# Ledger of designs, part 24: designed miniproteins, single chains, continued (5)

Each design is a single chain, and the fold is of that chain. pLDDT is the mean over its residues in the fold that is shown.

## One batch from the design tools (miniprotein)

Design m16808
Fold by ESMFold2-Fast:
Structure m16808 (fold): chain A 86 residues (1-86)
Amino acid sequence: MVDLSRFDSEEGRAAFLQEVLARVEERAAAGELSEHDRQLLAEARRRLAARDYLGAAELLLPIVQRLGLPESVRQALIALRELLRA
């Protein structure tokens, strides 16, 4: 079960998205990202820096799905996106 209380604060949202970015950047360093996904990653980083958490989450979700990151990460990212759209 995803603990959504972490997403009740801006700090919790930012920290989670930074964790997801770090995981994706590790895979990028390993050469596992397409050119398109590298562009999405760069834009997601800019959105997160601008505190656009919804924009960052929406850009990261397809990358996380394509890279096959753990199901818990995918589910938490979907939950954050749904929360931010509410």
Scores: mean pLDDT 81

Design m16809
Fold by ESMFold2-Fast:
Structure m16809 (fold): chain A 71 residues (1-71)
Amino acid sequence: SWDEVLREFMRFYSELREQLLNGKLSLDEVKEQLKNKVRELESRLTPEQQERLRVATDNVLRELEDLHKQN
């Protein structure tokens, strides 16, 4: 379901964000891992749900860029 995929994606993002904040991963590494996770999850989704996942991905990428600017 969409709700399960979104929950899995947000949990994955939360873990990556923690690694970024702890200096264990760079911003570029976090972005690459998120893009790879999105490609994996898209295989389980309808085209409409894939578009929703892309929007969610864009939102978290904007959050990461903002966090990086504010240090």
Scores: mean pLDDT 83

Design m16810
Fold by ESMFold2-Fast:
Structure m16810 (fold): chain A 90 residues (1-90)
Amino acid sequence: SEEEEKRKKEIEERKEKLKELLKTKYKLDEKAAEALIEFLEKAAKEAPDSMDKALELAKEWLEKRKDLTEEEKEKILEFLEKLKKEEEKL
């Protein structure tokens, strides 16, 4: 449908903006930023009840990713830890 195609385009544009934010503000490289976006899509489907559960899901997901370097995995985990700390400030 035309409505579905429009939504897909809007999602892609939001992903590109998030990717640029991750690269510029959080200093993730291209591959780590793309992997984090993939994880966030997976986490949205799994709907973890807390940031602790989301972080454990991320650790399990990253352990299975043979295409990522240890440095890229570390940067993704550091970003998620920063999000957890921001939630705890509320």
Scores: mean pLDDT 73

Design m16811
Fold by ESMFold2-Fast:
Structure m16811 (fold): chain A 89 residues (1-89)
Amino acid sequence: ELEELAEALRRAKPLLEEAKRALEAGDYAAAAEHLRRVADILAESDSPVARELAESLRALADALLAGKTEDAVRGFERLLAESERLLSL
């Protein structure tokens, strides 16, 4: 399970970095698009945790597009920290 989650996160890492960069630049539309792409990768995983992360990322993308930027930014920062923790071996 954790191994499959880590592998999905490694595949998604470049898009997560693009989402972070777009978010830092205030490009919320680009950030939302990258987050949805990450969610698609995670949703293909057999890991229930990866699928749960996919739903969280889609919710964050929707929040960004709905103008709830402050809440979405904080949620993304937490998710990114959790992702980095899982990838640190």
Scores: mean pLDDT 78

Design m16812
Fold by ESMFold2-Fast:
Formats: C-alpha cells, structure tokens, sequence
Structure m16812 (fold): chain A 83 residues (1-83)
C-alpha cells in the first residue's frame, strides 16, 4: 500500500482505541489489537480493519477478539497508539 493508505490504517486504529473499542500494543510496524465491548462493537471494529486491509493500508489477521495488523507505515508513525 501507499503511505497515504498506511496513514488511513493508523487513523482507523487510533479511532478504535480512542472510542474504547480496542486496546493497542505496538511492536515495530505491527499492532496487536484486543477488541473490547460487546460482540456488536467487536464485529464493527473487525469490519473496519478488513476495509483498511482491502484498501492496501495494512495486513490484518483476526483470531477471536484479537487482531494483528501489519501497517504500511513506520514504527514512529505508530508510536502514538502505544499507550
């Protein structure tokens, strides 16, 4: 993906964290999300991540309520997600 698609992926991840829908752990360009809230909220979060992956901004693997996201961005751009 392009840098712009990578930035869109980061914005989507930040929105999920800020809204309380997920917790994020950053390691390099890989973000591990733990989806929180109801099943409906978790499903909405997964759908948003899948759309980001389809746009080429990230690679997404989902296992239950945990998503591993490899973003087309630098670790520096992902640092604000690591709380």
Amino acid sequence: GSAAQGREAIATLQYLVDSGAAEAKVEGNTVTLTLKGSEEVAQAGIEGLRKVAEAGGAEVKVEGKTATVTVAASAEELAPLDG
Scores: mean pLDDT 73

Design m16813
Fold by ESMFold2-Fast:
Structure m16813 (fold): chain A 73 residues (1-73)
Amino acid sequence: LTAEQRRALIQKQAKAYDLPTDQATIDFLTMYSEGYQLNVAGIVALCAHLKTCKDTNHTVPESELANIVAAHS
């Protein structure tokens, strides 16, 4: 996947899981996905996990995303 394709997929999955779709969040998720070479299933799993975190918080800021990434590395 190219960075552009990863970004588009992440934006689509973020919307599907009712996650924040602001540029900073999408940029962070795209960079994370590219750095770890996540496949489609990995991107879906990441977004599903973030949805669970969102359900306990009003929004998911970049700092929380970084903590989730660290926990799963």
Scores: mean pLDDT 68

Design m16814
Fold by ESMFold2-Fast:
Structure m16814 (fold): chain A 110 residues (1-110)
Amino acid sequence: AKEELEKLRKEIEKLSEQLVKEMKENIDNFEKFVEILIKYNSKLNDLLGEIMDIFEKNNETEKLEKIKKLWENYLIKINEKILKKDLEGALKSFKEFVEEILKVIDEAIK
């Protein structure tokens, strides 16, 4: 469990750094920004699914529910930003979401 969570943490961190870079490069290109966001959110959802499976198998119900709530709140917030074409707000929402997810994983690794 701990080794698997450490590996997934590194994968999320790397994926998030790449997404932030590509979002910044496309801040003035709405269509490309949204395309990038959809692609990386799909990959992030897969990684979060693996983390949630680990939490479920280890009876970490509180951490599982926290990840689910963070993901649901992020999807609502990001969709509102995209609807308003607030790409800087979308980037900020993504960064805040990743920081909160990494905190939950770090608490589980302790």
Scores: mean pLDDT 86

Design m16815
Fold by ESMFold2-Fast:
Structure m16815 (fold): chain A 90 residues (1-90)
Amino acid sequence: MVGTELREVRGELEVTSVDVATGERRLLARQEATFRVVVDEDGFIRALQPPEFVLPEPPPPGEVLEVSYRITDVETGEVLEEARGSVPPR
């Protein structure tokens, strides 16, 4: 694709705490926001008004944070970007 495209997207952020010893999962935060993005020629998404998601404090001892996000086009319902990562305990 050539050029820059403006899209309205829905961003979903989910943060889950995982106890390393037990494997117990606890949802800490789930946040959703609708905002506009610019999609460049590489398909890279740049937010024009990025939502301010409140992040939890650093993971407590013995827990890891799993963070997942999904960016979906509001008009088409197409998933433009999604990722999942973990923040290891200190």
Scores: mean pLDDT 70

Design m16816
Fold by ESMFold2-Fast:
Structure m16816 (fold): chain A 100 residues (1-100)
Amino acid sequence: LSEELKREIAESMVRMAKSVSILGIENAEKRKASAEEQEQVKKDAYKTMATAIKDAQRLAGLPKEVVEKALKRLEEALKSSLDDFKKTIREVGEEVVKAI
């Protein structure tokens, strides 16, 4: 695969993970999920984002520092509300895509 194609795939993976994660959070908000369900939704979104970011690093060679910073921000945001976590996913996803 060309370097360009690897970057395009990596970007698409992160963008898809961001969209799926946000959709999951918005679905939980709409159905008024319990506190326990909200914590699970945040954990699932974290896993989805973390996997995509690590896969993008492997495929497109993202700097380790960018990956570590992104994962740390998402991990810290697990302590926040669904709305704040959703905002962090959006910001981190955009930052990672720009770094690809």
Scores: mean pLDDT 89

Design m16817
Fold by ESMFold2-Fast:
Structure m16817 (fold): chain A 61 residues (1-61)
Amino acid sequence: PEVIDVSGRKLGDLAKELGTELLAPEDLIVDKVEIVKESTLTQDKGIYLYNKYNILLGKKL
């Protein structure tokens, strides 16, 4: 999948730009995360931003 470094951005701003659902506080600053433009889930395509423990943004394509 394509990986984009978005470190230092607010989640709320990213959710607006990507048209994704906000799954964490909007004022959370992104650190050490990546955007996956294609899901590793079977049959699902989407834009997902996650860290080690949580999915932070999600949108099914």
Scores: mean pLDDT 54

Design m16818
Fold by ESMFold2-Fast:
Structure m16818 (fold): chain A 74 residues (1-74)
Amino acid sequence: SHHQQRLLQNLEAFREIAEEELASDPEALAKVLELVDRAEQAIRAGDLASYEAEVGRALQLLSAAVRRQRERAA
């Protein structure tokens, strides 16, 4: 559906941002990408609740990892 395609596009954009932001933190990147993969599976299964939960977890991990990276750079 158009809605499913939009969610997949948004998730792909998020994946690209995570790969760029966490290029120097492979452990954090691997954890974020695992959650992104689970979110993609949820979209394809039509499970919006699981999609929202996995995306929320991925955003929290990405945000925390980026903050730690910036603190080390300061």
Scores: mean pLDDT 86

Design m16819
Fold by ESMFold2-Fast:
Structure m16819 (fold): chain A 61 residues (1-61)
Amino acid sequence: SMAEQLAELEEEYNYTKEFLEKLAEVIRKEHGDETGQAFLERGLKAIEDEYARRKAGIEAA
């Protein structure tokens, strides 16, 4: 169902977001806070855009 597909997409999005936040923390420790923040902002934008595209595709099916 659409609801099941959307729930799976949201779970995947949350998992990827948490992974990205953990990776950004490593980058902050190795390369400084500004570098880690810039990495996180770019990564969050990318996964937000992918989430929006995939959600629109599910809702249009």
Scores: mean pLDDT 86

Design m16820
Fold by ESMFold2-Fast:
Structure m16820 (fold): chain A 63 residues (1-63)
Amino acid sequence: GPAEEEVARARRIADSALAGAAQSRTLALVAIHELEEELRTVTNPEARAILEETIRQLRALLE
């Protein structure tokens, strides 16, 4: 249903963001911004948790 589709979309976005971030710090910064914009439209709690955790992981990579 729509909730499962929103969670699947969040997981695909998260995987893509982490893959890009592994290539450069600039891509990590871009990915954080893109995920924060996605959080503005995502309402499903599980999907939001995936995106928030991914942002946290990306920020940790920038240490």
Scores: mean pLDDT 83

Design m16821
Fold by ESMFold2-Fast:
Structure m16821 (fold): chain A 87 residues (1-87)
Amino acid sequence: EEERKALREFLEKVQEHVPELSEIAKEALKMLDEGKSPKEVIEFMVEKLIERVGEDLMDRKTAADALVLVAQRLGLPEAAKVIRKFI
């Protein structure tokens, strides 16, 4: 429950403040609302980041670290914790 709340707040803030990730965040929010777990939603975002940048330039750890950095810069430490937990 707390993990879902932190992740929802993160996805809402990403849509508002990070236009490059807004479509990924929008789809991730839809998954969360459909009952997907925080782990599934985070793995979806990681996969979409790798797909956008290319597997040659971004591995799963780098994509996850980028999401953690975004959460930290948005002032969402609980969301950063949730992302780190599933990577």
Scores: mean pLDDT 83

Design m16822
Fold by ESMFold2-Fast:
Structure m16822 (fold): chain A 87 residues (1-87)
Amino acid sequence: SLVDKAAEAGARAGKAAAEGNFDLASQYIMEATRAGGPVAGHGAGAGADAMYGNKLTPEQASEAGRKAARDAVLGGDPAEAATKYAN
């Protein structure tokens, strides 16, 4: 589903951001936008944003990013979803 594609992209974006690879995180956000349109892209972006400045491990960031992206796509508010899963 488009929700699952956005969640997977959000997980990858979150992990990349936690590893300090913001260019790769941006690529995964764009991948989500291509797969599910702007709402999916915003969801993946919420996943990446939840990891900025946090002391999460890449594994924790991946799971948080997946959940933030899924919630953003289903709930329509990327910023709220990012905040919900921030450390």
Scores: mean pLDDT 68

Design m16823
Fold by ESMFold2-Fast:
Order: structure tokens, then C-alpha cells, then sequence
Structure m16823 (fold): chain A 65 residues (1-65)
């Protein structure tokens, strides 16, 4: 394996794993009809600290996917 590609894959996998947890919680919140502030609280309970503005942007991005 290329050492450069391995470093990129590790960083990308860590970011993707973190984002996957965030996305699942946000998707569950959207499915329940929760507001951005309520989804932020769910994220915090799972050890993820994001601002309400960031959560709102992620919700919008997920709805576009």
C-alpha cells in the first residue's frame, strides 16, 4: 500500500466514522420531526458537541442528499 494513500484513508475513515455517527443521529431526529436544537441535544448525549448552526447546516445538507 502507498504510505500517502494509507494516511489519507485513515484520516478519511476517521472523519467518515465520526460523520456517520453524526448523520445517523441527525437522520433519526429529522425522522422524529425534531428541531435543530433538539437534534443538537441528542448529539451531545452521544458525545458529539456541535453548535446549533452547524446542526442546521448538516440537516439541510442531508435533506439535499
Amino acid sequence: MDKIRERLRKKNLEILAEREKELKIIQEGIKKGLSASEIQKLLKKNGITLSQSTVSKLIKALKEK
Scores: mean pLDDT 71

Design m16824
Fold by ESMFold2-Fast:
Structure m16824 (fold): chain A 80 residues (1-80)
Amino acid sequence: MTEEEFDLEVELALVMIQAAITKKAAKNPNVDKEELLKWIDETIKRAEEVLRRAEEAGFPDLVQDARDIIEDLKKIKEEL
């Protein structure tokens, strides 16, 4: 594992945690929808950056994981 690969895996793991928290928040009737939308948009932006870097570096597993997160977050955004 290179330093670049490790850094991308760490960033992806953090994005995955953020996405999981977002999923729970989206189902909470007491959450601020405007704040939640900002959180979703920021998480998508981070996931898209990981996707771009993973594609450029040639890490197919990270590419797939990043794409899955982006698709999942977009579905959550549509449900709001």
Scores: mean pLDDT 82

Design m16825
Fold by ESMFold2-Fast:
Structure m16825 (fold): chain A 90 residues (1-90)
Amino acid sequence: MLSKEELENQLTGSAYYLGGAVFYVMGDYEKAAEYFTKAAEYYSKVKSPEGLQNAADALEAAAEAYEKLGDKEKAAELRKKAAEYAALAA
């Protein structure tokens, strides 16, 4: 079971992820990328396979937002980090 701090990081990450998804649907890709990146930061503080996988998923979502902004290099960088977190979760 998660510690209080791990649970707080998981819930904060989820809140940022949901906010990012809302901004993405609204077409605010800069805000979406910001929120998805924040979600990944909080999820990565959860020292569990689930936390690492959630961080990977958040970085993939941020990469999609950066592709919408035309920043393909930043998108590629974030996808590489997402793959690293996903590998650690396995």
Scores: mean pLDDT 87

Design m16826
Fold by ESMFold2-Fast:
Structure m16826 (fold): chain A 61 residues (1-61)
Amino acid sequence: SAPRLVRLSLEEARALLDALVADPSFPVEAIRAIGEAIASAYDPADRAVLEALLREALARR
């Protein structure tokens, strides 16, 4: 069966993005794509917060 879209909590999404950014073997473009995919599952207000967290996380690379 097709995988269902699972919404992470904002805290879980933050932890995942932080873990990906901390892994030097993960390319920046892959982290961006994953972050954007996660953000697309949220409502507009939470999506804006997650997009800001993604930008800050990527700035640490």
Scores: mean pLDDT 71

Design m16827
Fold by ESMFold2-Fast:
Structure m16827 (fold): chain A 69 residues (1-69)
Amino acid sequence: SDEDVREFLESLGLSEYFEKFIEKGLDVEKLKTLTPEDLYKLLGIKDPAHRVTLYVGIQDLKKEEERKK
């Protein structure tokens, strides 16, 4: 849901990108498929520190999902 995306971004201090994620139709499942290049080109995240933080957060999200099996 949109709320799950919002909470994820808030946990990383990146709530400024919430509207852009929703505009691109990104949910938590699609978020997990994003590459570092997608963060730059698709989402326009120009700050390299923000891209690193997002990518690490996405990897942690994937690890949590694998543990739920």
Scores: mean pLDDT 78

Design m16828
Fold by ESMFold2-Fast:
Structure m16828 (fold): chain A 91 residues (1-91)
Amino acid sequence: MNKEEAIEEVEKLLKSGKLTEEQAKLALEAIENVDSMTVAEMMRFYLENGIVAPYRPLRAVAEFVEFIEELDREYKEREEEKKRLLEELLR
C-alpha cells in the first residue's frame, strides 16, 4: 500500500468511528514518515515505534470481538461452575 492509500484508510476508519481523532493523528504522522510499499512494512514500523497503525484498529476490533466472545464464554463457564457448586452444597 502506498502513502495515499494508507491515508484514505485512516480517514475511512476515523469516519466509521473505529479510530479516535488522536489515533488517526498518530497513524497519519506515522504514514508521513514511512516509505512503506506494503501493509506489512507499515505495521512493522508502527509496532516498533508504538504507534497505532491504521490496520491495528481493524485487528483491534477483531481482537475486541474475540475478547468479548471469550468473556461471554468465561461468564457462562463461571455460571455453570456456580450451579455445580450449589448442587454439591445442596447434596
Scores: mean pLDDT 57

Design m16829
Fold by ESMFold2-Fast:
Structure m16829 (fold): chain A 85 residues (1-85)
Amino acid sequence: GPKTEALAQAVRDLLDRARAAGAEVEIRFTRTPSADGSGEVELEVHIRAPTPEQAEAAVQAARDMAKRLEDAGIPVKLTVRAEVL
């Protein structure tokens, strides 16, 4: 449905932006929306990057993803962990 497509696109955009910044991202869904798109999404995002600037760019991409989902009517609980290698 439209909310599932919004979630999939937001995740793709995060992965693309993180890759462009030179960061690796692992996303874990601890709670997904119901088939009708109702309910809260709980996401854990683990970021690994060679520099603090690249890590910050990926963190911002994760925050933008959460905002995009909220704007689409999907409540999000986001936990971000960032590691500089």
Scores: mean pLDDT 80

Design m16830
Fold by ESMFold2-Fast:
Structure m16830 (fold): chain A 100 residues (1-100)
Amino acid sequence: MLEEVIEKIKKLFEEIVNATTSEEISEKGVEIYNIFLELGASEEEASEAVTGLILAADYLRQGKREKAIEILRKLAEWMRSKGLEKAAEIMEALAKEVES
């Protein structure tokens, strides 16, 4: 179900934000990458999504919450432009979580 996927990605994103090693970030990134492939993203699209999420997490780690939200919303718009509507909904849910 989409709700379960949203919850899983929110958890993985939170784990990336709180990660203390690059190895942890890479591990969680691979899990998110595989989820996006299952949602119909190409390997290139899934890789770009993970890169954007890691960037958003880095901004949150720096206390730059507004920049993190901007990245997540831009990523959602980009995903919609690729026809990845479920992935876009996940990015919007994540941006809303960060805003709250």
Scores: mean pLDDT 85

Design m16831
Fold by ESMFold2-Fast:
Structure m16831 (fold): chain A 100 residues (1-100)
Amino acid sequence: SLKEEQLESAIQVLQDENASEKERAQAEEILRGLLLGDEETQKKVLQRLVPLLGHTNPYVVDSAAFILSTFGTDLSIPLLIPLLQHEDPEVVNTAVYILS
């Protein structure tokens, strides 16, 4: 669907080291719009964003954390709780920050 194509494109832009500041801002706005949608759409977005908190690129982690803390919904809570058991203390600290 168009929403699924928008979600995948936005997630790809967040992970693209060659993406411009404008392209990243547009990706964040797309994800914001999707997170204002119905519960099914919100869950799909959160399922794609939460795993990025464990990404090896700190800029990707920062982008995902910003979106989740600013535009995320309570539906993110069950997806964030498993990260509290992550082997990387930085991932645990990021999840705690978003949950607080």
Scores: mean pLDDT 85

Design m16832
Fold by ESMFold2-Fast:
Structure m16832 (fold): chain A 64 residues (1-64)
Amino acid sequence: SPDDIVERLVKEMEELIRQGASEQEVRDAMSVRFQEEIDRHQPSLEEKKAIAFEVVKKMDELLG
């Protein structure tokens, strides 16, 4: 589900930050992982936008 994709990406993001990844490294990794999850699960355009919104929001909260 979209919520499961968001949860996985957020956990991966938190682990990268915990391991000392830079802001740019986290953003680049999330871009790649987002595309992989979208390609695998083929969510609707509305679901894809919702996933992107939640992941970017969490990334800005954790890195800003």
Scores: mean pLDDT 88

Design m16833
Fold by ESMFold2-Fast:
Structure m16833 (fold): chain A 91 residues (1-91)
Amino acid sequence: GLDEIEEEVERALKRAKELGDSTTARIAEQVLEQVRKLKRGEKVDSMEVEILRGLAGIRRGVYKLIGDEESAEIADEVIEATDRLLEIVKK
């Protein structure tokens, strides 16, 4: 549910901040805002969530290319959270 997605995103955000990855942290913050909007009963644009997923995907790809496995794992957690969020938003 939304609470589990929120916890996952908050954890990814904390880890990104601890590594000094401000870009991935910003992406996670935007995903977290979308989760919080849905929890408040506000409408969320699936296209915005798909864009955030795409941005996290680019970050993951960059980290894998340079061999930063820890940062790639955090980006993957954000992607997984956006996939779960899209299942809720697209219904």
Scores: mean pLDDT 88

Design m16834
Fold by ESMFold2-Fast:
Formats: sequence, C-alpha cells, structure tokens
Structure m16834 (fold): chain A 88 residues (1-88)
Amino acid sequence: ELEEKRKKIEEALKELDEVLAEALADPSLSEEERELVRLVAELHRAALEGKVEEARKLLEELAERFGMPQSIVEAALKAIEEIKKIRE
C-alpha cells in the first residue's frame, strides 16, 4: 500500500515537470508570472517529496513577494506534513 502511494507520488512529480514545462513555454507570461509559476511548482514538488522545511521557505517567499494569506500558508504546511508521514 505505501509502495503504491510512493509510486503515485513519483508519477505526480513527473506529470508536474511536464505541466510546468508547458506553462513556462507560454511567451506571453511576464517575468513576475514566470517566477510565480516556478515557485508554485517548486512548492508542489517539495510537498510531494515531503520536504517540510523546503516547502516552508517557499511558502514564506510566496507570502513576502505575492501576499499569500497566513491561513493558506498554515493549511499548506499541514498538508505537506501529512504527505511526509506517507513517504516515511
């Protein structure tokens, strides 16, 4: 069961890479929009990998630069902690 969940996380990471490449290929994106997309993708990757501290740093950067609400930051951190438990 846990091995199947870990396999699905690996597949999700590969799908994330493909979606990110497609999004960043859009030449109409501003530099700020491209950076936001990169940060969100890095956060999603860190979350799927259960890297709580890396995800915390990315959430702090998103909050500082793009005004992410504290309630969203708290909810995201809890979700990442749950994913870490599945991977450990």
Scores: mean pLDDT 70

Design m16835
Fold by ESMFold2-Fast:
Structure m16835 (fold): chain A 55 residues (1-55)
Amino acid sequence: MIDGSTLSPEELDRVLDTVQRAYTEGVRQGLSQEQITQRVIDALRTTTTELLAQR
C-alpha cells in the first residue's frame, strides 16, 4: 500500500495514461523523437504536480 507520500495505484494509472496520450499525440503530429520526449516529460511533470496538489 502506498501511503500518502507517493502516488496511489490509481494515480499511477492516470500518470501512465497521460504520458501515453502525450506520446501518441506527438507521434500523430509527426514530431521528432526529441520533441516527443520533451512532451512526455512535460506531461509527466504537470500530471504528477496536479495529482499531488489534489491531496
Scores: mean pLDDT 74

Design m16836
Fold by ESMFold2-Fast:
Structure m16836 (fold): chain A 65 residues (1-65)
Amino acid sequence: MIEEIKKGFEDVEKTKNISAESLKERVNVILEDLDDLSEEEKETIKELAEKLAKKREEKGLKDTD
């Protein structure tokens, strides 16, 4: 489970054309569906999301607000 999320983040970094919003949506669905996630897994997902957001901003600034 968490491995698939990590792969998703890596793919976004490689392609550099996938929006962070799309990946976060996928992560959110998994988190809501899986109430069995440990605190460690939640922290990992959170860290990956923040890493992706940072990469998005460094790749190109076109923030809506």
Scores: mean pLDDT 61

Design m16837
Fold by ESMFold2-Fast:
Structure m16837 (fold): chain A 77 residues (1-77)
Amino acid sequence: TETIILARALAAGGGAVVAERMLKTQPERTEEIRKELETIIENAEYIIRESKDEKVVEKAKETIKRAQELLEEVEKL
Protein backbone atom coordinates (compact mmCIF):
# COMPACT_ATOMS: atom_id res chain seq x y z
CA THR A 1 0.00 0.00 0.00
CA GLU A 2 1.00 3.63 -0.43
CA THR A 3 1.34 4.11 3.35
CA ILE A 4 3.81 1.22 3.70
CA ILE A 5 5.86 2.40 0.72
CA LEU A 6 6.05 5.94 2.16
CA ALA A 7 7.12 4.59 5.56
CA ARG A 8 9.93 2.59 3.92
CA ALA A 9 11.04 5.63 1.88
CA LEU A 10 11.22 7.75 5.04
CA ALA A 11 13.13 5.00 6.86
CA ALA A 12 15.64 4.72 4.01
CA GLY A 13 16.23 8.48 3.97
CA GLY A 14 16.64 8.57 7.74
CA GLY A 15 19.13 5.70 7.59
CA ALA A 16 21.32 7.64 5.17
CA VAL A 17 21.37 10.62 7.56
CA VAL A 18 22.34 8.31 10.46
CA ALA A 19 25.11 6.68 8.38
CA GLU A 20 26.52 10.12 7.46
CA ARG A 21 26.52 11.15 11.15
CA MET A 22 28.27 7.90 12.10
CA LEU A 23 30.95 8.46 9.46
CA LYS A 24 31.63 11.94 10.89
CA THR A 25 31.53 10.97 14.60
CA GLN A 26 32.65 7.30 14.56
CA PRO A 27 34.87 6.82 11.45
CA GLU A 28 36.43 3.69 13.05
CA ARG A 29 33.11 1.88 12.45
CA THR A 30 33.60 1.80 8.67
CA GLU A 31 32.45 -1.82 8.17
CA GLU A 32 29.20 -1.19 10.10
CA ILE A 33 28.60 2.03 8.13
CA ARG A 34 29.21 0.20 4.82
CA LYS A 35 26.70 -2.54 5.69
CA GLU A 36 24.13 0.07 6.75
CA LEU A 37 24.55 1.97 3.46
CA GLU A 38 24.21 -1.25 1.43
CA THR A 39 20.95 -2.03 3.29
CA ILE A 40 19.68 1.52 2.61
CA ILE A 41 20.40 1.13 -1.13
CA GLU A 42 18.63 -2.27 -1.22
CA ASN A 43 15.55 -0.85 0.53
CA ALA A 44 15.46 2.18 -1.78
CA GLU A 45 15.70 -0.07 -4.87
CA TYR A 46 12.75 -2.07 -3.53
CA ILE A 47 10.73 1.16 -3.14
CA ILE A 48 11.52 2.17 -6.75
CA ARG A 49 10.32 -1.25 -7.98
CA GLU A 50 7.10 -1.31 -5.92
CA SER A 51 6.01 2.35 -5.75
CA LYS A 52 3.63 3.92 -8.26
CA ASP A 53 4.11 7.38 -6.71
CA GLU A 54 6.59 9.40 -8.79
CA LYS A 55 7.59 11.61 -5.83
CA VAL A 56 8.32 8.57 -3.64
CA VAL A 57 10.41 7.06 -6.46
CA GLU A 58 12.34 10.34 -6.87
CA LYS A 59 13.06 10.44 -3.13
CA ALA A 60 14.27 6.82 -3.21
CA LYS A 61 16.58 7.61 -6.15
CA GLU A 62 18.03 10.56 -4.22
CA THR A 63 18.58 8.26 -1.22
CA ILE A 64 20.49 5.78 -3.42
CA LYS A 65 22.67 8.58 -4.83
CA ARG A 66 23.50 9.90 -1.35
CA ALA A 67 24.21 6.40 0.01
CA GLN A 68 26.51 5.66 -2.96
CA GLU A 69 28.41 8.93 -2.34
CA LEU A 70 28.86 7.95 1.32
CA LEU A 71 30.05 4.45 0.32
CA GLU A 72 32.69 6.07 -1.91
CA GLU A 73 33.85 8.19 1.05
CA VAL A 74 34.08 5.05 3.25
CA GLU A 75 36.14 3.27 0.56
CA LYS A 76 38.64 6.18 0.54
CA LEU A 77 39.28 5.74 4.28
Scores: mean pLDDT 69

Design m16838
Fold by ESMFold2-Fast:
Structure m16838 (fold): chain A 92 residues (1-92)
Amino acid sequence: SALEKLEREREEVVEMFRREGHEEAARLFEEELERLLARAEAASEEELRAELERLRAELRALADAEDPLEIARGAALSAAGSYIVLRLAELE
């Protein structure tokens, strides 16, 4: 399911940041992902499409990020975007 894939990706990203000593990045990733998922859960189909476009635009702006905190933000946007894509596919 979309949720099972999201939980696996979430765990892998958190473990990666912690393994490299980026504890603040791991925390920021989880906080941002939780916020984005809460927004998606409350959203209509049309609001999910708009959110997906917004997340893609923000992720593009972070393409050259080298700061672990900006990379963590990008990872959260990517994970949330993938989850929304799967949810929209399930609605069709």
Scores: mean pLDDT 85

Design m16839
Fold by ESMFold2-Fast:
Structure m16839 (fold): chain A 69 residues (1-69)
Amino acid sequence: SMAEVEELRKRAIKAGFSPEQIAVATRIASEGKIDLNELAKQLGISPATVRKHIRELLEAGIIDKVEYK
């Protein structure tokens, strides 16, 4: 839900994540499965940078899992 996405966003902000990392986290929370290359294109960053952000968000417990297309 939108409320769950907003709570995730607030947790990520409190944990000190960047706007770019927060954008990755909110996209993951909003989608059942993500396309890594499409997400990277939408955010204007490399797929390697998206993978780095996902790893850091998982390690911090901001997100609990990621499923890929």
Scores: mean pLDDT 85

Design m16840
Fold by ESMFold2-Fast:
Structure m16840 (fold): chain A 60 residues (1-60)
Amino acid sequence: SGLSAKEWGMIIRAVIENKGLTLEEFAELLGISRSTVEKIVKGEIKPSPEVMAKIEELLK
């Protein structure tokens, strides 16, 4: 809802840090590739709506 790819990258980085996970472990939790997580963290792509929902669930 209006967040840019850069803003999502910052959120994902914070979630990974908070959970003490690697990029690979985080990718496994979301059911996506490590390469996709890396692109999101770099602000190159926006996560899909399904991945956004999973991330929001992890923040609860």
Scores: mean pLDDT 82

Design m16841
Fold by ESMFold2-Fast:
Structure m16841 (fold): chain A 69 residues (1-69)
Amino acid sequence: SPRDQLRQQRLRQLDEVAKETNEEIKKMKEENKDASPLEQNDKLMDIWIDMFDRIGEVFDEHVQRVRQA
């Protein structure tokens, strides 16, 4: 159904955000091995905030598409 297609598209977009976030976390940990735990936590929090912003954008786009369908 059209509703199932929109749901599948949203799930693919969320999966992409998760994959990108995991890669960012891996890179941050590698680049900041010698950094203090506090500095690493601050950088990790920034990555989490960015991830939640991206998730919000995916849901906003999905809502707009559903309203127009």
Scores: mean pLDDT 82

Design m16842
Fold by ESMFold2-Fast:
Structure m16842 (fold): chain A 69 residues (1-69)
Amino acid sequence: SDEALKLLEQALLYYHMGRTELAVEYYRRALEIDPNAVEKYLERAKETALNEPTEAEKIAEELKRLLEE
């Protein structure tokens, strides 16, 4: 879902802006709309970076921890 991916990109942007609560909320919304699309996006980013951890992947892992506690 393109909508879920847009929400994920906004979450990463808010995280970079220091808006951690907004980043978590947008990440949560992306997961609620299409959790599979979020997972596939991160998988694809990993493939594009030759299996190197990307900044987006590291931030998403942190946001996931914050969401799950």
Scores: mean pLDDT 74

